# Designs tried in a protein design run: designed miniproteins, single chains, continued (2). Part 85

Each design is a single chain, and the fold is of that chain. pLDDT is the mean over its residues in the fold that is shown.

## One batch from the design tools (miniprotein)

Design m6944
Fold by ESMFold2-Fast:
Structure m6944 (fold): chain A 70 residues (1-70)
Amino acid sequence: GLEEGLKALEAQAREDVAATVADPSLLPAFRARLAAIAQLLRRAGIPQSAVDAFVGSIEADLAARLAAQA
């Protein structure tokens, strides 16, 4: 269902964060995929505020993990 699909998308985004932290050259592709996920969530009827919170959470996780490696 929708809930299972949303959890799968979040899990994939978290895996993409881990891959991008290991290889920062993936940053442009990561951001493009995150934008595509945001559009998919909007098309699925998820409110913009919830999509923005999801994207912000993923980007904050990426930024914190990259900073920890500096």
Scores: mean pLDDT 81

Design m6945
Fold by ESMFold2-Fast:
Structure m6945 (fold): chain A 56 residues (1-56)
Amino acid sequence: SAAEKSLENGKKLLEEGDYSGALTAFGHAYKLGKEEGDEKTAKEAKELRDEALRKS
């Protein structure tokens, strides 16, 4: 799904140390996950966004 693709993109950016990019990608994944009813992807995106924010 679009939410899952945005989540995977965020994970890659986080791994590369691009915290700003990761925050944006996880934010998109959360919004798309909520819109699509994909609560698992939305929850994971929120948790990873919070992690990226702590590291930025």
Scores: mean pLDDT 83

Design m6946
Fold by ESMFold2-Fast:
Structure m6946 (fold): chain A 88 residues (1-88)
Amino acid sequence: KQEEIDADVEIALYTIQGAIAESNGDYKGAAEYWEKAGELAEQSGRYQVAADFYRKAADAYRKGATSEEDINKAEELQKKADELEQKA
């Protein structure tokens, strides 16, 4: 289905962008890409994949944290990952 193909392509692109951002020390940028990949995976019913991406995003937000808001975002994403893992 076209929507599934489009989602797979976008997830792959966000995964590549996240890895690139992380490799250059842009942990917050990497976290945003991991979060977007997780959102697309969740929308596609790939709960285990979404949980993995949200957990990765949470870790990246913690590594690049410059504010309490970044820490709160990481905690929110970790909670989402835990919830989705129970559904997978």
Scores: mean pLDDT 82

Design m6947
Fold by ESMFold2-Fast:
Structure m6947 (fold): chain A 88 residues (1-88)
Amino acid sequence: SEQQRGRLLVLMSVGVLRVEIAVLKRVGTPESEIVEKVRARIKEILKQFQEEGIVPEEVLKLLQEMADDKDATLDEILARLDEIEKLA
């Protein structure tokens, strides 16, 4: 179903982003650089999800809040990803 496809897309996108964050942390990338890269990725994901039209509105809202939060720490970003996975 469209709902199942939307949920799978969200979970896969979050999973890929978590792996990317874990790799950047493991190689010693500065947190400020990780946050900048992750915010750019979130903006790309948000645009894709808005264009596809199959992702729940609550997930889009959280992604928009994350994209707009220029002062978010990496831990806050990871906590928001946990919220998104629960909504999917």
Scores: mean pLDDT 88

Design m6948
Fold by ESMFold2-Fast:
Structure m6948 (fold): chain A 88 residues (1-88)
Amino acid sequence: MERGRRRLAEALATLPPEVQERFLEILKKSKNNTDDESVKLFDEFLKALARYLKEQGVLTDEEAENVATDGRAASKVLQALIERRRAA
């Protein structure tokens, strides 16, 4: 399981900062407002991200499905990466 998480973290880290910032903005909105619209926007973003990374050959079919269905895990990975970078 650690290998899958690490590979996902590395894949997300290869994305442009603009994409990472947009993802965090959606996360922050979802966390603060908890309305259905924010939740749908976040879910759609994760599905689009998973599809994009799969098309780029960064994720396998199984990994892309996990990102699309386990958005909270992807969110935690991104937040951990940013906090770790800020702490270092």
Scores: mean pLDDT 60

Design m6949
Fold by ESMFold2-Fast:
Structure m6949 (fold): chain A 95 residues (1-95)
Amino acid sequence: MLEEILEKLREALKKLKVPEDVINSILEYIKKNLTEEQIKELNKLIKEMLEIIEELKDKSVAEQMNAMVKKFLEKSGTLEAGLASLIAVSQLPTS
């Protein structure tokens, strides 16, 4: 189940045009820091973001991405702000 959820998340992020290196960083962070239940909640948040993007499909990609990120950050608070920090993780130096 966990691997299936992570694979669905990977495909959703690819569909959103997130760079592969950022996707890999996000998934590695999730594997190390989130429980299976938190990952299920993340999957629900990703589905909600995809619905928002579909609603905004007539707007520019930048507008769609901004709306998605805003919703992601709003919802990340329900998961110890961990999801909000996922964006920051992609900016950390690879040690």
Scores: mean pLDDT 61

Design m6950
Fold by ESMFold2-Fast:
Structure m6950 (fold): chain A 100 residues (1-100)
Amino acid sequence: SSTLEEIIRLLREASRLANEAALRFRREGAPDEVIATLLGLAAGFRSAVEEIEKDPSSAREVVEALRAAFERVRDLLLEHDPELARQLEAILERALELAS
């Protein structure tokens, strides 16, 4: 469905943003914890896309799990890149709304 295609597009964009931020922070000498967290989020978004593509009915559960994972690292991201934190939060909120 077009709704599932949009959810997948949003999660792929979130993965790209997190991965690009991890590479930027690595170049800037940011703490390893921040880089590992961003790489973990990027991998999580990509795995979520693969899961939704295999089982479209899992979309809501998968997006809710991603939101929970994001909430656990939100404060760390806000300290280092508040704009990225807001972008990822907005993407997750849109994806969850579409999965409802």
Scores: mean pLDDT 91

Design m6951
Fold by ESMFold2-Fast:
Structure m6951 (fold): chain A 74 residues (1-74)
Amino acid sequence: LSEEQARAAEEVLRSKLSPDAARAAIEAIRQAQERGWSAGMALTAAGLALSKFYSPEEVDAILREMAAAIRRAA
């Protein structure tokens, strides 16, 4: 996961979610970037963090939007 891809995903989270949920998912994305994880692994980590705040259907919709932003940033 590149810095530009991470920033694109973080922007989606900040624009759409509550501050607490956005913070948890952003932390997961940053940890994935620091560990050199792939975009897919980063999205999985973010999804796990978001599952504490949202239903599975809502999490899937958020992850789809994040994945689209990551693809556009690449």
Scores: mean pLDDT 83

Design m6952
Fold by ESMFold2-Fast:
Structure m6952 (fold): chain A 80 residues (1-80)
Amino acid sequence: NPDEIRRLEEEMERLREESRKLQEDIDKQVKKIDEEISKMKTVDELKELVEKNLPLVEEVRKRMDELVERSEEIRKRLER
C-alpha cells in the first residue's frame, strides 16, 4: 500500500528530526560540562558534576536507542 509506505516515510523523517534535536541538546550539555570540568581543580568537584549530570545522559542515551529501534522497525516494514 503506497499510502502506508508514505506514512512510514513521514514517521521516519519525524524520528530523524527528533534525533537531530536530541543530539543538539546533548552537544550543548556536553560543551557546558566540558567548560565546567576545565575550570575545576579538584577530583571531588568533577565527581559531583558527573554524578549530577549522569541521569540526564542515561535518559538521553535510552531515548536515542528507542529512536534507533523504531527507525529499524520502520525500515523493515518499508522493505517488505
Scores: mean pLDDT 75

Design m6953
Fold by ESMFold2-Fast:
Structure m6953 (fold): chain A 69 residues (1-69)
Amino acid sequence: GAMAAVKAAADKRLADAEKSYEETIKQANEGIEKNKDDPEVVERYKKGIEASKNLYDRIKKEADAAVAA
């Protein structure tokens, strides 16, 4: 049914978003470790983490709304 297709699409989008988020966090943490004596670079990576978190949360909310419709 249409709902099963919507659920499958939402699950794939969430899985892709989760992997991208985890990769971003890993790369940002590595960048922070390499540049921990440079507060400007560290702050840039932290902002990148926050932006990725906000995007992931939005995708989760949209996926939940799509399945509920």
Scores: mean pLDDT 81

Design m6954
Fold by ESMFold2-Fast:
Structure m6954 (fold): chain A 100 residues (1-100)
Amino acid sequence: PLSPEEQILRMLQGLIDYYRSQLELAKEQNDEELAELLEEVIRLLEEAIRSRDPQVALEAVEKSLELIEEAVKKHPENQALRQLKLITEHALRELREILE
């Protein structure tokens, strides 16, 4: 099996890849607010990967979810934001299980 560090790295990379694909779509749709949100959460996760600290990774995913939840509150009808929330919640749950 993968080490906990390798599991965290793969999960964060997968999350960044998803956010980057959504960022491309946001830019194509001229959704500046969504693009800015995605650039910020990508930055947080890239910093977490660079730190190689599981606690920093946890804090980065928690902060990303907080930012996404605030965006969902402003735009509750936006399906892209709801999907970002669900995927980020799943990643946070998996990360907490790895860190047990």
Scores: mean pLDDT 88

Design m6955
Fold by ESMFold2-Fast:
Structure m6955 (fold): chain A 117 residues (1-117)
Amino acid sequence: DKFAQLLKSFRVDLSEEEQLEIARQLLPYADQIRDLASLGYAGLQLLNSTISILQAKTKEELALAHFNRGLALYKLRKYEEALKDFEKALELKDYLPKEVQEELEKKLKELREELAA
């Protein structure tokens, strides 16, 4: 099964460039990956949000994709990478719903405190 083999090749310990390359190969399976990510597994949420970044056609979609990828990276304790995605979402904050903007600012404060320790 080509899907299962590609999915197994996506690891959370890979570089961003390697993850993007695998995510690009998984674009035909985006709907299946979205369904799997809904189960709450951080690695699948990371893959799903990476695919969402690649597929984003609007600033709203791009802002939400970076926010969701930041949340997945935060759950995986990849705080430095999470900060970069949250900062990308912050640049596009006016395209996010107000409740998401408030959550983003809260997560950025928490994350900067963790990185300063």
Scores: mean pLDDT 87

Design m6956
Fold by ESMFold2-Fast:
Structure m6956 (fold): chain A 86 residues (1-86)
Amino acid sequence: SLDEEIERIRNASVEEIKQMLDEKIAEFEKNFTPEQLERITRILDEVARLAKESPDPELQAELTKIYQEAAKKVNDIIEKRKKEKS
């Protein structure tokens, strides 16, 4: 479930978060649906929250970069798919 995926992110290492984002972005690219858009958006929101709330400035910077790169990939997919269906 999505709630289980969010809990996994909350307890994950930086490397595990990066891997999970890569996997979920790949799933979203293959399956462009409202449900997958909601999933990836909520996952990205959780990563952004973890970055903001990190007590370690170095970890905060690393998570922020991971979030920004992932968000760009998701936005690029959305823009491409909208043009194909318009």
Scores: mean pLDDT 82

Design m6957
Fold by ESMFold2-Fast:
Formats: C-alpha cells, sequence, structure tokens
Structure m6957 (fold): chain A 92 residues (1-92)
C-alpha cells in the first residue's frame, strides 16, 4: 500500500509540472499573439495596399497563435485538476 501512494504522488507531481509548463507557455502565446495581432491590424489600416496584405497575413498568424495559447492554458488547467484529484485520493 505504501508503494501505491508513492506512485500516485509521483504521477500527481508530473501532471502538476506539465500543467504549469503548458499554462506558462499558453499565457506567453496568448499575450504576445493578441498584442502582435492588434498591432499588425492597426499598421495594416495605415499602410499601402501591398504592405497591408502582408500585415493582415501576419495579424492572422498571431491570432492563431493566441488561440492555440488559450487551448494550452485549458489543457494545463485540466492536468492540474487531475493532479489535485490524485493528491486528494492519497490523503484519504
Amino acid sequence: MEKEKKELLEEAKKLRKEGEELKAEGERDYTEGSKMAAEYLELAKQSTPEESIRLETLATFYKSRAALGQQKIKEGEEKEKKAEELLRKVKE
């Protein structure tokens, strides 16, 4: 029984670390992606037609990065919740 509790603690620790790393990465992607997308869209409005197309393409790329960042945050939160559930089972 002691060995099973140790295995659950190790698994919970791994999930927590993976969750924290995914959330940190997702927050960076979301924050930077959102900021860059907004900046490129504003520049596109003020640019020549040729440059505007390029800037709008970059804005779309960063919007996609922001969306992926938000998905990573959710996945990280789910991993952290699973880790907490495993820790609660060990304490019972």
Scores: mean pLDDT 85

Design m6958
Fold by ESMFold2-Fast:
Structure m6958 (fold): chain A 81 residues (1-81)
Amino acid sequence: MTLEEVKAKLSPVALSFYEALKKNVTDEQLEEYAKTATLVDAVSVARFALNFGFSIDEAAALATYLLKKPELYEEVKERLK
């Protein structure tokens, strides 16, 4: 799965949530986190999104798009339930 395909799974609300998260974290911190993030980290981000009422599909897409790891999308989705 490509980054573009994962981004296409984000609703306008999920995209706004992504933008809000990005504003509260420095670009340097987000980039460093993205470089070192594992599947476990992606699942943790997705679970955080679930707590805000996003669906499993949206939460997995949001986490993998944030971390720039679209290849983790299916595995994150499986780990969510």
Scores: mean pLDDT 77

Design m6959
Fold by ESMFold2-Fast:
Structure m6959 (fold): chain A 100 residues (1-100)
Amino acid sequence: SLSEKVKEFLEDIKEEVEEAIRLAREGRLELAKELMERIIDGLLKFSKTLPKEYAEKVRKLAKEARARLARARTGEEVIEVAEEFLEEIEKVFEELIKEL
C-alpha cells in the first residue's frame, strides 16, 4: 500500500540523514553535502508518487533544504539543515499516513 511505501521511505531517509549528520560531525563537509543532495533528489522523485497536496509540501521543503545546503559553509550549518529537514519531512509524512 501507499502507507507502507511512505513508512519504508521515511525510515530509509532517516537513516541516510543520520549518516549525513555523522559525516558533517567528522568534518567531512563535502561528503555530507553530497549525501544530503542525493537524499533530497530521491525525495523529489518519490514526491511524484504522492497525492498532489503532499507532493507540493515535500517539493517546497526539498527546494528550501537544497538552497540552505548550498549556502552552508560549516559542518554545524549542514547538521542544522539536515535536522530541520528531517523534522519537517517526518511531520508531512506522518500527516499523510494518518489520512491514508
Scores: mean pLDDT 88

Design m6960
Fold by ESMFold2-Fast:
Structure m6960 (fold): chain A 64 residues (1-64)
Amino acid sequence: VEVTIEQDGDTYTITIVYNGKTYRITLRNVSLAQAQAYADRLRALAEELARIQEELERLRELLE
């Protein structure tokens, strides 16, 4: 998972690359620290999603 923060004036754009797909989230009227904290949370959620996907694969094998 790659997470990048770009600043354009008073706007921060967070770009997330996960499983070959690109997601962009725009934040307005926030500090860099707030944007960084949000990016860190998104990274943690993406890692948790990857673990859930592994569990879903195991459940699919048990269901079938």
Scores: mean pLDDT 77

Design m6961
Fold by ESMFold2-Fast:
Structure m6961 (fold): chain A 84 residues (1-84)
Amino acid sequence: GPALEAIDAALAALPPEVRALVEPAVRAVLEGLERGDRLEAEIGLGMVHIAAGVIRLTEEDPAVLAAVDRLVEALEELARERLG
């Protein structure tokens, strides 16, 4: 669906080192949502926000920052769709 496509596109736009920092948190969200585990999905979203915060403190490339913002938005949209 559109949210999953947006997540994939945002991840693909990140440099490998930045992507590696956020991928475990994204995986936790996706696995939690796939299992219907609201707590795991919410913990994963918290981890995504922490990783995004760290990236925003250290990253100077506006394209990378925009991709991180799109990733967070797409994950929150997917969670809203799947969990209500």
Scores: mean pLDDT 87

Design m6962
Fold by ESMFold2-Fast:
Structure m6962 (fold): chain A 95 residues (1-95)
Amino acid sequence: SLREEARRLILRSVGLLIRAVGAMIDKDYDEFIDSVRRLQETLQRLEEIARQAAERGDEALAQDVLDSVKSLRKAAESLASKLPPDVKQQVLDIL
């Protein structure tokens, strides 16, 4: 179901944010950028799931998924705000 796929992708997104935090602690900015790129890919798939849910009349699922996307994107932006300016700009250009 769309709800089950969305749940799996949200959990994957959380895992990528945890990976990004680890990379930030280690100052491994290549790993941080890779984690954010993978996060953006999962967020784009979640936005597609929200669109499909809305088309099927499941507005509640569509809204839940979009709210999750917004929260996950804000979390990534918050992490990026703590990075060196050049790395921060690369991350914001991905998101």
Scores: mean pLDDT 90

Design m6963
Fold by ESMFold2-Fast:
Structure m6963 (fold): chain A 75 residues (1-75)
Amino acid sequence: SDKLIKEANKIYGSMISTLTSKANSASSSGDTELADVFNSGKSDIESEKNKIINLVKNGNLKEAQKKIDDAKKKM
Protein backbone atom coordinates (compact mmCIF):
# COMPACT_ATOMS: atom_id res chain seq x y z
CA SER A 1 0.00 0.00 0.00
CA ASP A 2 1.55 3.29 -1.21
CA LYS A 3 -0.50 5.06 1.49
CA LEU A 4 1.35 3.24 4.31
CA ILE A 5 4.75 4.00 2.71
CA LYS A 6 3.80 7.70 2.39
CA GLU A 7 2.62 7.78 6.03
CA ALA A 8 5.85 6.12 7.24
CA ASN A 9 7.95 8.57 5.19
CA LYS A 10 5.97 11.52 6.64
CA ILE A 11 6.21 10.40 10.30
CA TYR A 12 9.82 9.16 10.26
CA GLY A 13 10.89 11.90 7.83
CA SER A 14 9.69 14.50 10.36
CA MET A 15 11.69 12.79 13.13
CA ILE A 16 14.80 12.51 10.91
CA SER A 17 14.51 16.21 9.97
CA THR A 18 14.23 17.22 13.65
CA LEU A 19 17.23 15.07 14.66
CA THR A 20 19.27 16.41 11.70
CA SER A 21 18.53 20.00 12.80
CA LYS A 22 19.49 19.20 16.42
CA ALA A 23 22.71 17.42 15.34
CA ASN A 24 23.70 20.41 13.16
CA SER A 25 22.97 22.83 16.02
CA ALA A 26 25.06 20.75 18.46
CA SER A 27 27.93 20.50 15.93
CA SER A 28 27.83 24.29 15.35
CA SER A 29 28.12 24.87 19.13
CA GLY A 30 31.09 22.43 19.35
CA ASP A 31 29.11 19.78 21.27
CA THR A 32 30.38 16.77 19.32
CA GLU A 33 29.10 14.22 21.87
CA LEU A 34 25.54 15.61 21.68
CA ALA A 35 25.75 15.73 17.87
CA ASP A 36 26.79 12.04 17.85
CA VAL A 37 23.76 11.14 20.04
CA PHE A 38 21.36 12.86 17.59
CA ASN A 39 23.09 11.31 14.55
CA SER A 40 22.85 7.84 16.17
CA GLY A 41 19.14 8.44 16.87
CA LYS A 42 18.63 9.52 13.25
CA SER A 43 20.27 6.28 12.01
CA ASP A 44 17.99 4.20 14.29
CA ILE A 45 14.87 6.01 13.00
CA GLU A 46 15.95 5.49 9.36
CA SER A 47 16.48 1.77 10.08
CA GLU A 48 12.98 1.48 11.64
CA LYS A 49 11.43 3.33 8.65
CA ASN A 50 13.12 0.90 6.24
CA LYS A 51 11.79 -2.10 8.22
CA ILE A 52 8.23 -0.73 7.89
CA ILE A 53 8.67 -0.11 4.14
CA ASN A 54 9.92 -3.71 3.75
CA LEU A 55 6.87 -5.02 5.66
CA VAL A 56 4.60 -3.14 3.21
CA LYS A 57 6.54 -4.47 0.19
CA ASN A 58 6.21 -8.03 1.57
CA GLY A 59 2.42 -7.61 2.02
CA ASN A 60 2.56 -7.56 5.84
CA LEU A 61 0.26 -4.53 6.01
CA LYS A 62 -1.16 -5.21 9.50
CA GLU A 63 2.29 -5.32 11.14
CA ALA A 64 3.38 -2.21 9.16
CA GLN A 65 0.26 -0.31 10.34
CA LYS A 66 0.88 -1.39 13.97
CA LYS A 67 4.47 -0.08 13.85
CA ILE A 68 3.27 3.24 12.34
CA ASP A 69 0.59 3.55 15.07
CA ASP A 70 3.21 2.79 17.77
CA ALA A 71 5.49 5.51 16.29
CA LYS A 72 2.62 8.05 16.37
CA LYS A 73 2.09 7.36 20.11
CA LYS A 74 5.77 8.25 20.76
CA MET A 75 5.35 11.66 19.07
Scores: mean pLDDT 84

Design m6964
Fold by ESMFold2-Fast:
Structure m6964 (fold): chain A 60 residues (1-60)
Amino acid sequence: MELEDLLKQIQERKKKIAERNSKIDEEVRNYRKQHPLSTREMLERILELRKKFEEEEAAK
């Protein structure tokens, strides 16, 4: 496998991971602005969103 092709694949995967993490962070922050959350509730929300995105990515 060419090094350039490998680097391209790594960059694409990195971009998708960063985009997913950004969406999770935005969803949590927006939800907190509308609803006061305890630290526990915030953590549960983050874990729920992370699991959802991981399952969606695995389904591809």
Scores: mean pLDDT 74

Design m6965
Fold by ESMFold2-Fast:
Structure m6965 (fold): chain A 87 residues (1-87)
Amino acid sequence: DLRERARRALEEVERIVREAKEKAAKAKNREEAMKILEEAGKRAEPAMAEVMRLYAQASPEEQEEIRRRWAEVQELAKEAYEVALKK
């Protein structure tokens, strides 16, 4: 089920980003916070690649659902970077 695989991959990326945001907030300085986000980005690469691959094979309706969820993940990532930059 493409939809279930996409959901699981997006949930994995979201989990990684959320954990990184929490760790960045607790970081001692900006350098440490940015390092946490950089490492999280690398950990998220396989799940992001899976989302991209599934998106290319998805129907228009499935693509819209993936795009909507991906936008939410991107907003969370933006929040994580803002937390780091405020250090």
Scores: mean pLDDT 86

Design m6966
Fold by ESMFold2-Fast:
Structure m6966 (fold): chain A 100 residues (1-100)
Amino acid sequence: SKEEELLEEVKKKLEELLKEAPDMSVEELIKKLFELLKEIYEKVKKVKASPETIEEIEKLVKELLEKILELRKDLSPEDQEELKEAVEIVKDLLKKIKKS
């Protein structure tokens, strides 16, 4: 199904971002997170994904965000705070996607 293809594509993109995350600046990482979220939103709309599929995508993205925060404890306190703020914005945007 198109929804199964969407889930596999999302999983692949999340795995790619996680692999690249250690080598990215905080600015690049935040930019990539927002670009990925925008791409997910557009594909969710195009496929007319079910609430169940959207909930699974939300879960996968939240798991990625937690892994990135753990992985990037090497950052300065200032950069860690900026990344945490970006993560909270992404979580808020995910809730809006689910309600749409």
Scores: mean pLDDT 84

Design m6967
Fold by ESMFold2-Fast:
Formats: C-alpha cells, sequence, structure tokens
Structure m6967 (fold): chain A 77 residues (1-77)
C-alpha cells in the first residue's frame, strides 16, 4: 500500500494518495502513512497532507496511532 501511494504521488494523483495514506495509518502502519504525507509536502501539497493527518487522528481508535499522527502533523512544514 505505501509503495502504491508513493507511485500515485509521482503520477500527480494526490487525492488517491491521501486516501491510501489514511487507510494505511488506520490499518496500523502510521510510519508508512507518515512517509507518504512527507512526500506530499515535498511536492507542495502541505494543506492536503495536514488534512490527511487530522483525518487519521479523528478516525483512529488506537492511542498509539493518534499520538504518532499528531507528531507527524506537527512536523509537516
Amino acid sequence: MEERALRLIDEGRYEEAVRLAVELALAGDVVGAGRVLRRMVEKGKLEEAKKAAEEIIKESTDPGVIAVAGEILKSLK
């Protein structure tokens, strides 16, 4: 899933990449989701990356995922 999301970003398919990043985090791979969101920021999609991190925080029921997503959100520039 992470590799597919990164490929979507390279193709300019940012909306689909954001959806996969959220799904990845909710499946427990918050580190992989963080890598996808950082790649979004590198491509100039800061607002989309921040919105995705906020969505992960709102939808997750795992305190560990919520905590890491919060740190990712703070690290996005």
Scores: mean pLDDT 79

Design m6968
Fold by ESMFold2-Fast:
Structure m6968 (fold): chain A 67 residues (1-67)
Amino acid sequence: VAEEAVKLADYDGDGKVSAMGAAGTAVRLAGGDPRKGAEAAREADSDGSGEVSLEKAREAAERAAAS
């Protein structure tokens, strides 16, 4: 479940994950495809701040997994 995976990536519980954490979650949900994971993470971190909301991270992970 994408929601559970995203919550695990948010270890500090502030409702945000790093872009790297989001990428790792997306790769896991995409079946280990780093290309899809990296693309999903970049889309979720649209402003390049290195921070992603849980909602954005979840959507990116589901998009990667839906391929």
Scores: mean pLDDT 62

Design m6969
Fold by ESMFold2-Fast:
Structure m6969 (fold): chain A 87 residues (1-87)
Amino acid sequence: MTIEEIFKSFDKDGDGVLDREELKEFLKWYLGADEIPDSLVDMWMELFDKDGDGKIDLKEFLEGFRERNGLPDDEAKIKEAMLKLLS
């Protein structure tokens, strides 16, 4: 499945953008977690939402994935923080 197909599968409204709720569903799938804390969703919104409109369009989503598989440079710290919040 392509990254574009993944985006479309989580874009439940078909409006061409992911809102916070749709991003949370994506993160549950991507990280294999049952629960995603709001602080982690906020972090990913900041990384992907370049326009600051509270929505992630396909271009922002693809650029984030292209650079780091959607993760910031310090993936280990993000995973460690996630595990502490999900504990």
Scores: mean pLDDT 67

Design m6970
Fold by ESMFold2-Fast:
Structure m6970 (fold): chain A 105 residues (1-105)
Amino acid sequence: MRVVLRDPTGEQIRAALEALAAATEPERLVVTLRLDADAAELEIAAQLLERLLEDLPATVTVDKEAREIVVTLEGATREGLLRLGRALAAVAEHFNVREAVLEAL
């Protein structure tokens, strides 16, 4: 399953993860966020995500040239998807998210 959100609010990102959590528990979820942010702001956003997701089987990677943060969640449980939605919403409250792509496998 693939979902693309353009210029999403934190509320819209959270709602998308809530809808996914209600429908399925994917073997892997990849979320790609494109931010209107400089390299230092991307690092701060990634550190916030790493802290909020520390108890989940989640990895956070940063592509500074693409201005992208990629979050990969392995064995996504319903609770894990809801926690990810809240973490991504927190990023969107502090940073301008230009695009969010959700890919569930």
Scores: mean pLDDT 89

Design m6971
Fold by ESMFold2-Fast:
Structure m6971 (fold): chain A 65 residues (1-65)
Amino acid sequence: MSEEEVVKAQKEGSKAFQEALARKDTEMAQRLLEAMNDLSLAQIRGDKKAVEEAIKRLEELLKEA
């Protein structure tokens, strides 16, 4: 998995997180933060499968946000 895909997912997640905070959607902001943290932890562990699952979960949240 490319490092570029992880960076893009985190950037999109951070933007959605800020937008959720701006509209006072604290529940969505919390879910986005948790998904971004899961992605970061998976990347630190070098667990490619967990990284893929975390990106997919974040993308699903971005569709709802």
Scores: mean pLDDT 80

Design m6972
Fold by ESMFold2-Fast:
Order: structure tokens, then sequence, then C-alpha cells
Structure m6972 (fold): chain A 58 residues (1-58)
């Protein structure tokens, strides 16, 4: 991962960890992470969040 992608991943981890592992929690984490991350990385963030949700939620 590039340094920018690594920073985006850390932001996603922070926002996810602040919330319960529910669909509503993940939606709120996505909104908060996207607000902190440059638009050019939003596709990467969305793919990462989908991967995390698939691992954590049945």
Amino acid sequence: LSPEEQQARRIVEEEVMRRPPTAAGFAAARDAALARIPPELHAFVEELLDTVAAALLP
C-alpha cells in the first residue's frame, strides 16, 4: 500500500473501532472516514469497508 492508502486504512480502523460492529455502526464509520479522507481514495475506502464488514458481520 502507498503511504496515502496506509493512512486511509488507519482512519477507517479508527472510525470502525469507535462504533459497534453493526450495519448502522459501519454506515456511520463510512461517513466519518470519507469526511476525513481525500476524494481520490474514496473507492479504496469503500472496498476496504466492504471487506471489513464481510469479515465481521455474517
Scores: mean pLDDT 77

Design m6973
Fold by ESMFold2-Fast:
Structure m6973 (fold): chain A 70 residues (1-70)
Amino acid sequence: ALERFAASPEIVALWDELEKEVAAVPAEERARAEAEAIRRYAEYVLERLKRNGRTGGRPAEDLPVVVSVA
């Protein structure tokens, strides 16, 4: 679930780092940088979920939907 993933210090730190990276780019590049950061974050989360084995006991669909909200 998102709560478990978002609560992890590593995931929180990654998200914060991406936000700072986006804020550091010029306004002209911000939209593109934000889209790229979201893509990278989503791919990272998906890979982690696959490694962790999204089976039976975990709401696999819950986290992917929330990750896409950004």
Scores: mean pLDDT 60

Design m6974
Fold by ESMFold2-Fast:
Structure m6974 (fold): chain A 90 residues (1-90)
Amino acid sequence: SVLEKAKELYENVDSMTVEELRKALIELMVEIDKALKNATGSEKEKYEKARDILLKTYQKMKYLVEQGKSPEEIKKVAKDGLKEAIKVLE
């Protein structure tokens, strides 16, 4: 499920490079887009909210990379965003 993939990604953030993490976030958003094609009602609302959180997280990470911020700071943004998305998907 999307929720299981998001939880797995959250647990693995510290073992990944920033580039791998950014790619994984894009892949997670693609999985949400696939789920959205058949989702309705409250399930659709959850996926739309999670997608918005992950997109904003990805854009913030991209900005921090361009600013030359540390991998630790960038990974913290990813963890915070994934945690928020997981709460929405539960």
Scores: mean pLDDT 89

Design m6975
Fold by ESMFold2-Fast:
Structure m6975 (fold): chain A 101 residues (1-101)
Amino acid sequence: RADTVARALAQADDNRRLAESYRNGVEDAEKYIEVDPEGSYKLAVDLLGAAEGLRRESEALAAEVAGDPAVTAHLRETARFAEEVARKAREVREKALELKK
């Protein structure tokens, strides 16, 4: 049990750092959207997929450790953060697509 909890917490921390990296990428895509709408669109599409994958993985791991409320809370917080990054990536994708017209 202790090993499973420690592993899940470490994975949640790793997933959180990865989600933060994806958020920074989305912010860069938004920053350069007027200069390079095509590049910003491609980056936003890639980051949307990555963030959705991370959300799904965090939710799956939370289901595996559902018996531990603290670990489950950490994983669900990471999943919510990844979902917010995905939402922002979708917004940047739509704006870039409009600018490409």
Scores: mean pLDDT 82

Design m6976
Fold by ESMFold2-Fast:
Structure m6976 (fold): chain A 100 residues (1-100)
Amino acid sequence: MDEEIREISEKLYELLEGKVSLETIELNLKAALYRAVATGRTEELIEELRRAGVPEEIIEKVRRLLEELEATLTPEEAERLAEELLEEMRKKREEIVKKR
């Protein structure tokens, strides 16, 4: 999973022309995957990626990750993991703002 998320994030980083850090893309992608599983909105996430111009090869990898997560996690577990990631992202952002 982490290796696949890294590979997808690297491709998204290229598509965004480095305007967003790789670490930020990875954390946001991971949170989006857990949120989609928690809410059952996995097809909506796939459609958003298609509209954003993400290549079908990357979309297929995202679909496989979503299927693995749906098989492994309950919606409640997925929601908790998404909340933990969002909290980690908030704390890291506050630390960056504090360090000039």
Scores: mean pLDDT 76

Design m6977
Fold by ESMFold2-Fast:
Structure m6977 (fold): chain A 83 residues (1-83)
Amino acid sequence: MDAVIELVRKAVEYARQGDVVRATSLLVSAGLVAIGDGDDESARIITEALKRAQQYLDQGDIDGAVAVLEEAIRRLEELRRRR
């Protein structure tokens, strides 16, 4: 199973619970895994998602943050299908 995608899925779960700290930590971990794998495109998607999700979470917009993370998961799954 894709470790990067699973970390982002866990981040969605914590974001839905309002646990900003754990959601952010899981996204950082996903980005580091992608970098370690040499997957620059996945790392870029996660970095963009982290920045946008943090903006929504700082505003208390959980639904906005979740939507950003679900978009990132879809983009990551599309990358995996393209391989």
Scores: mean pLDDT 82

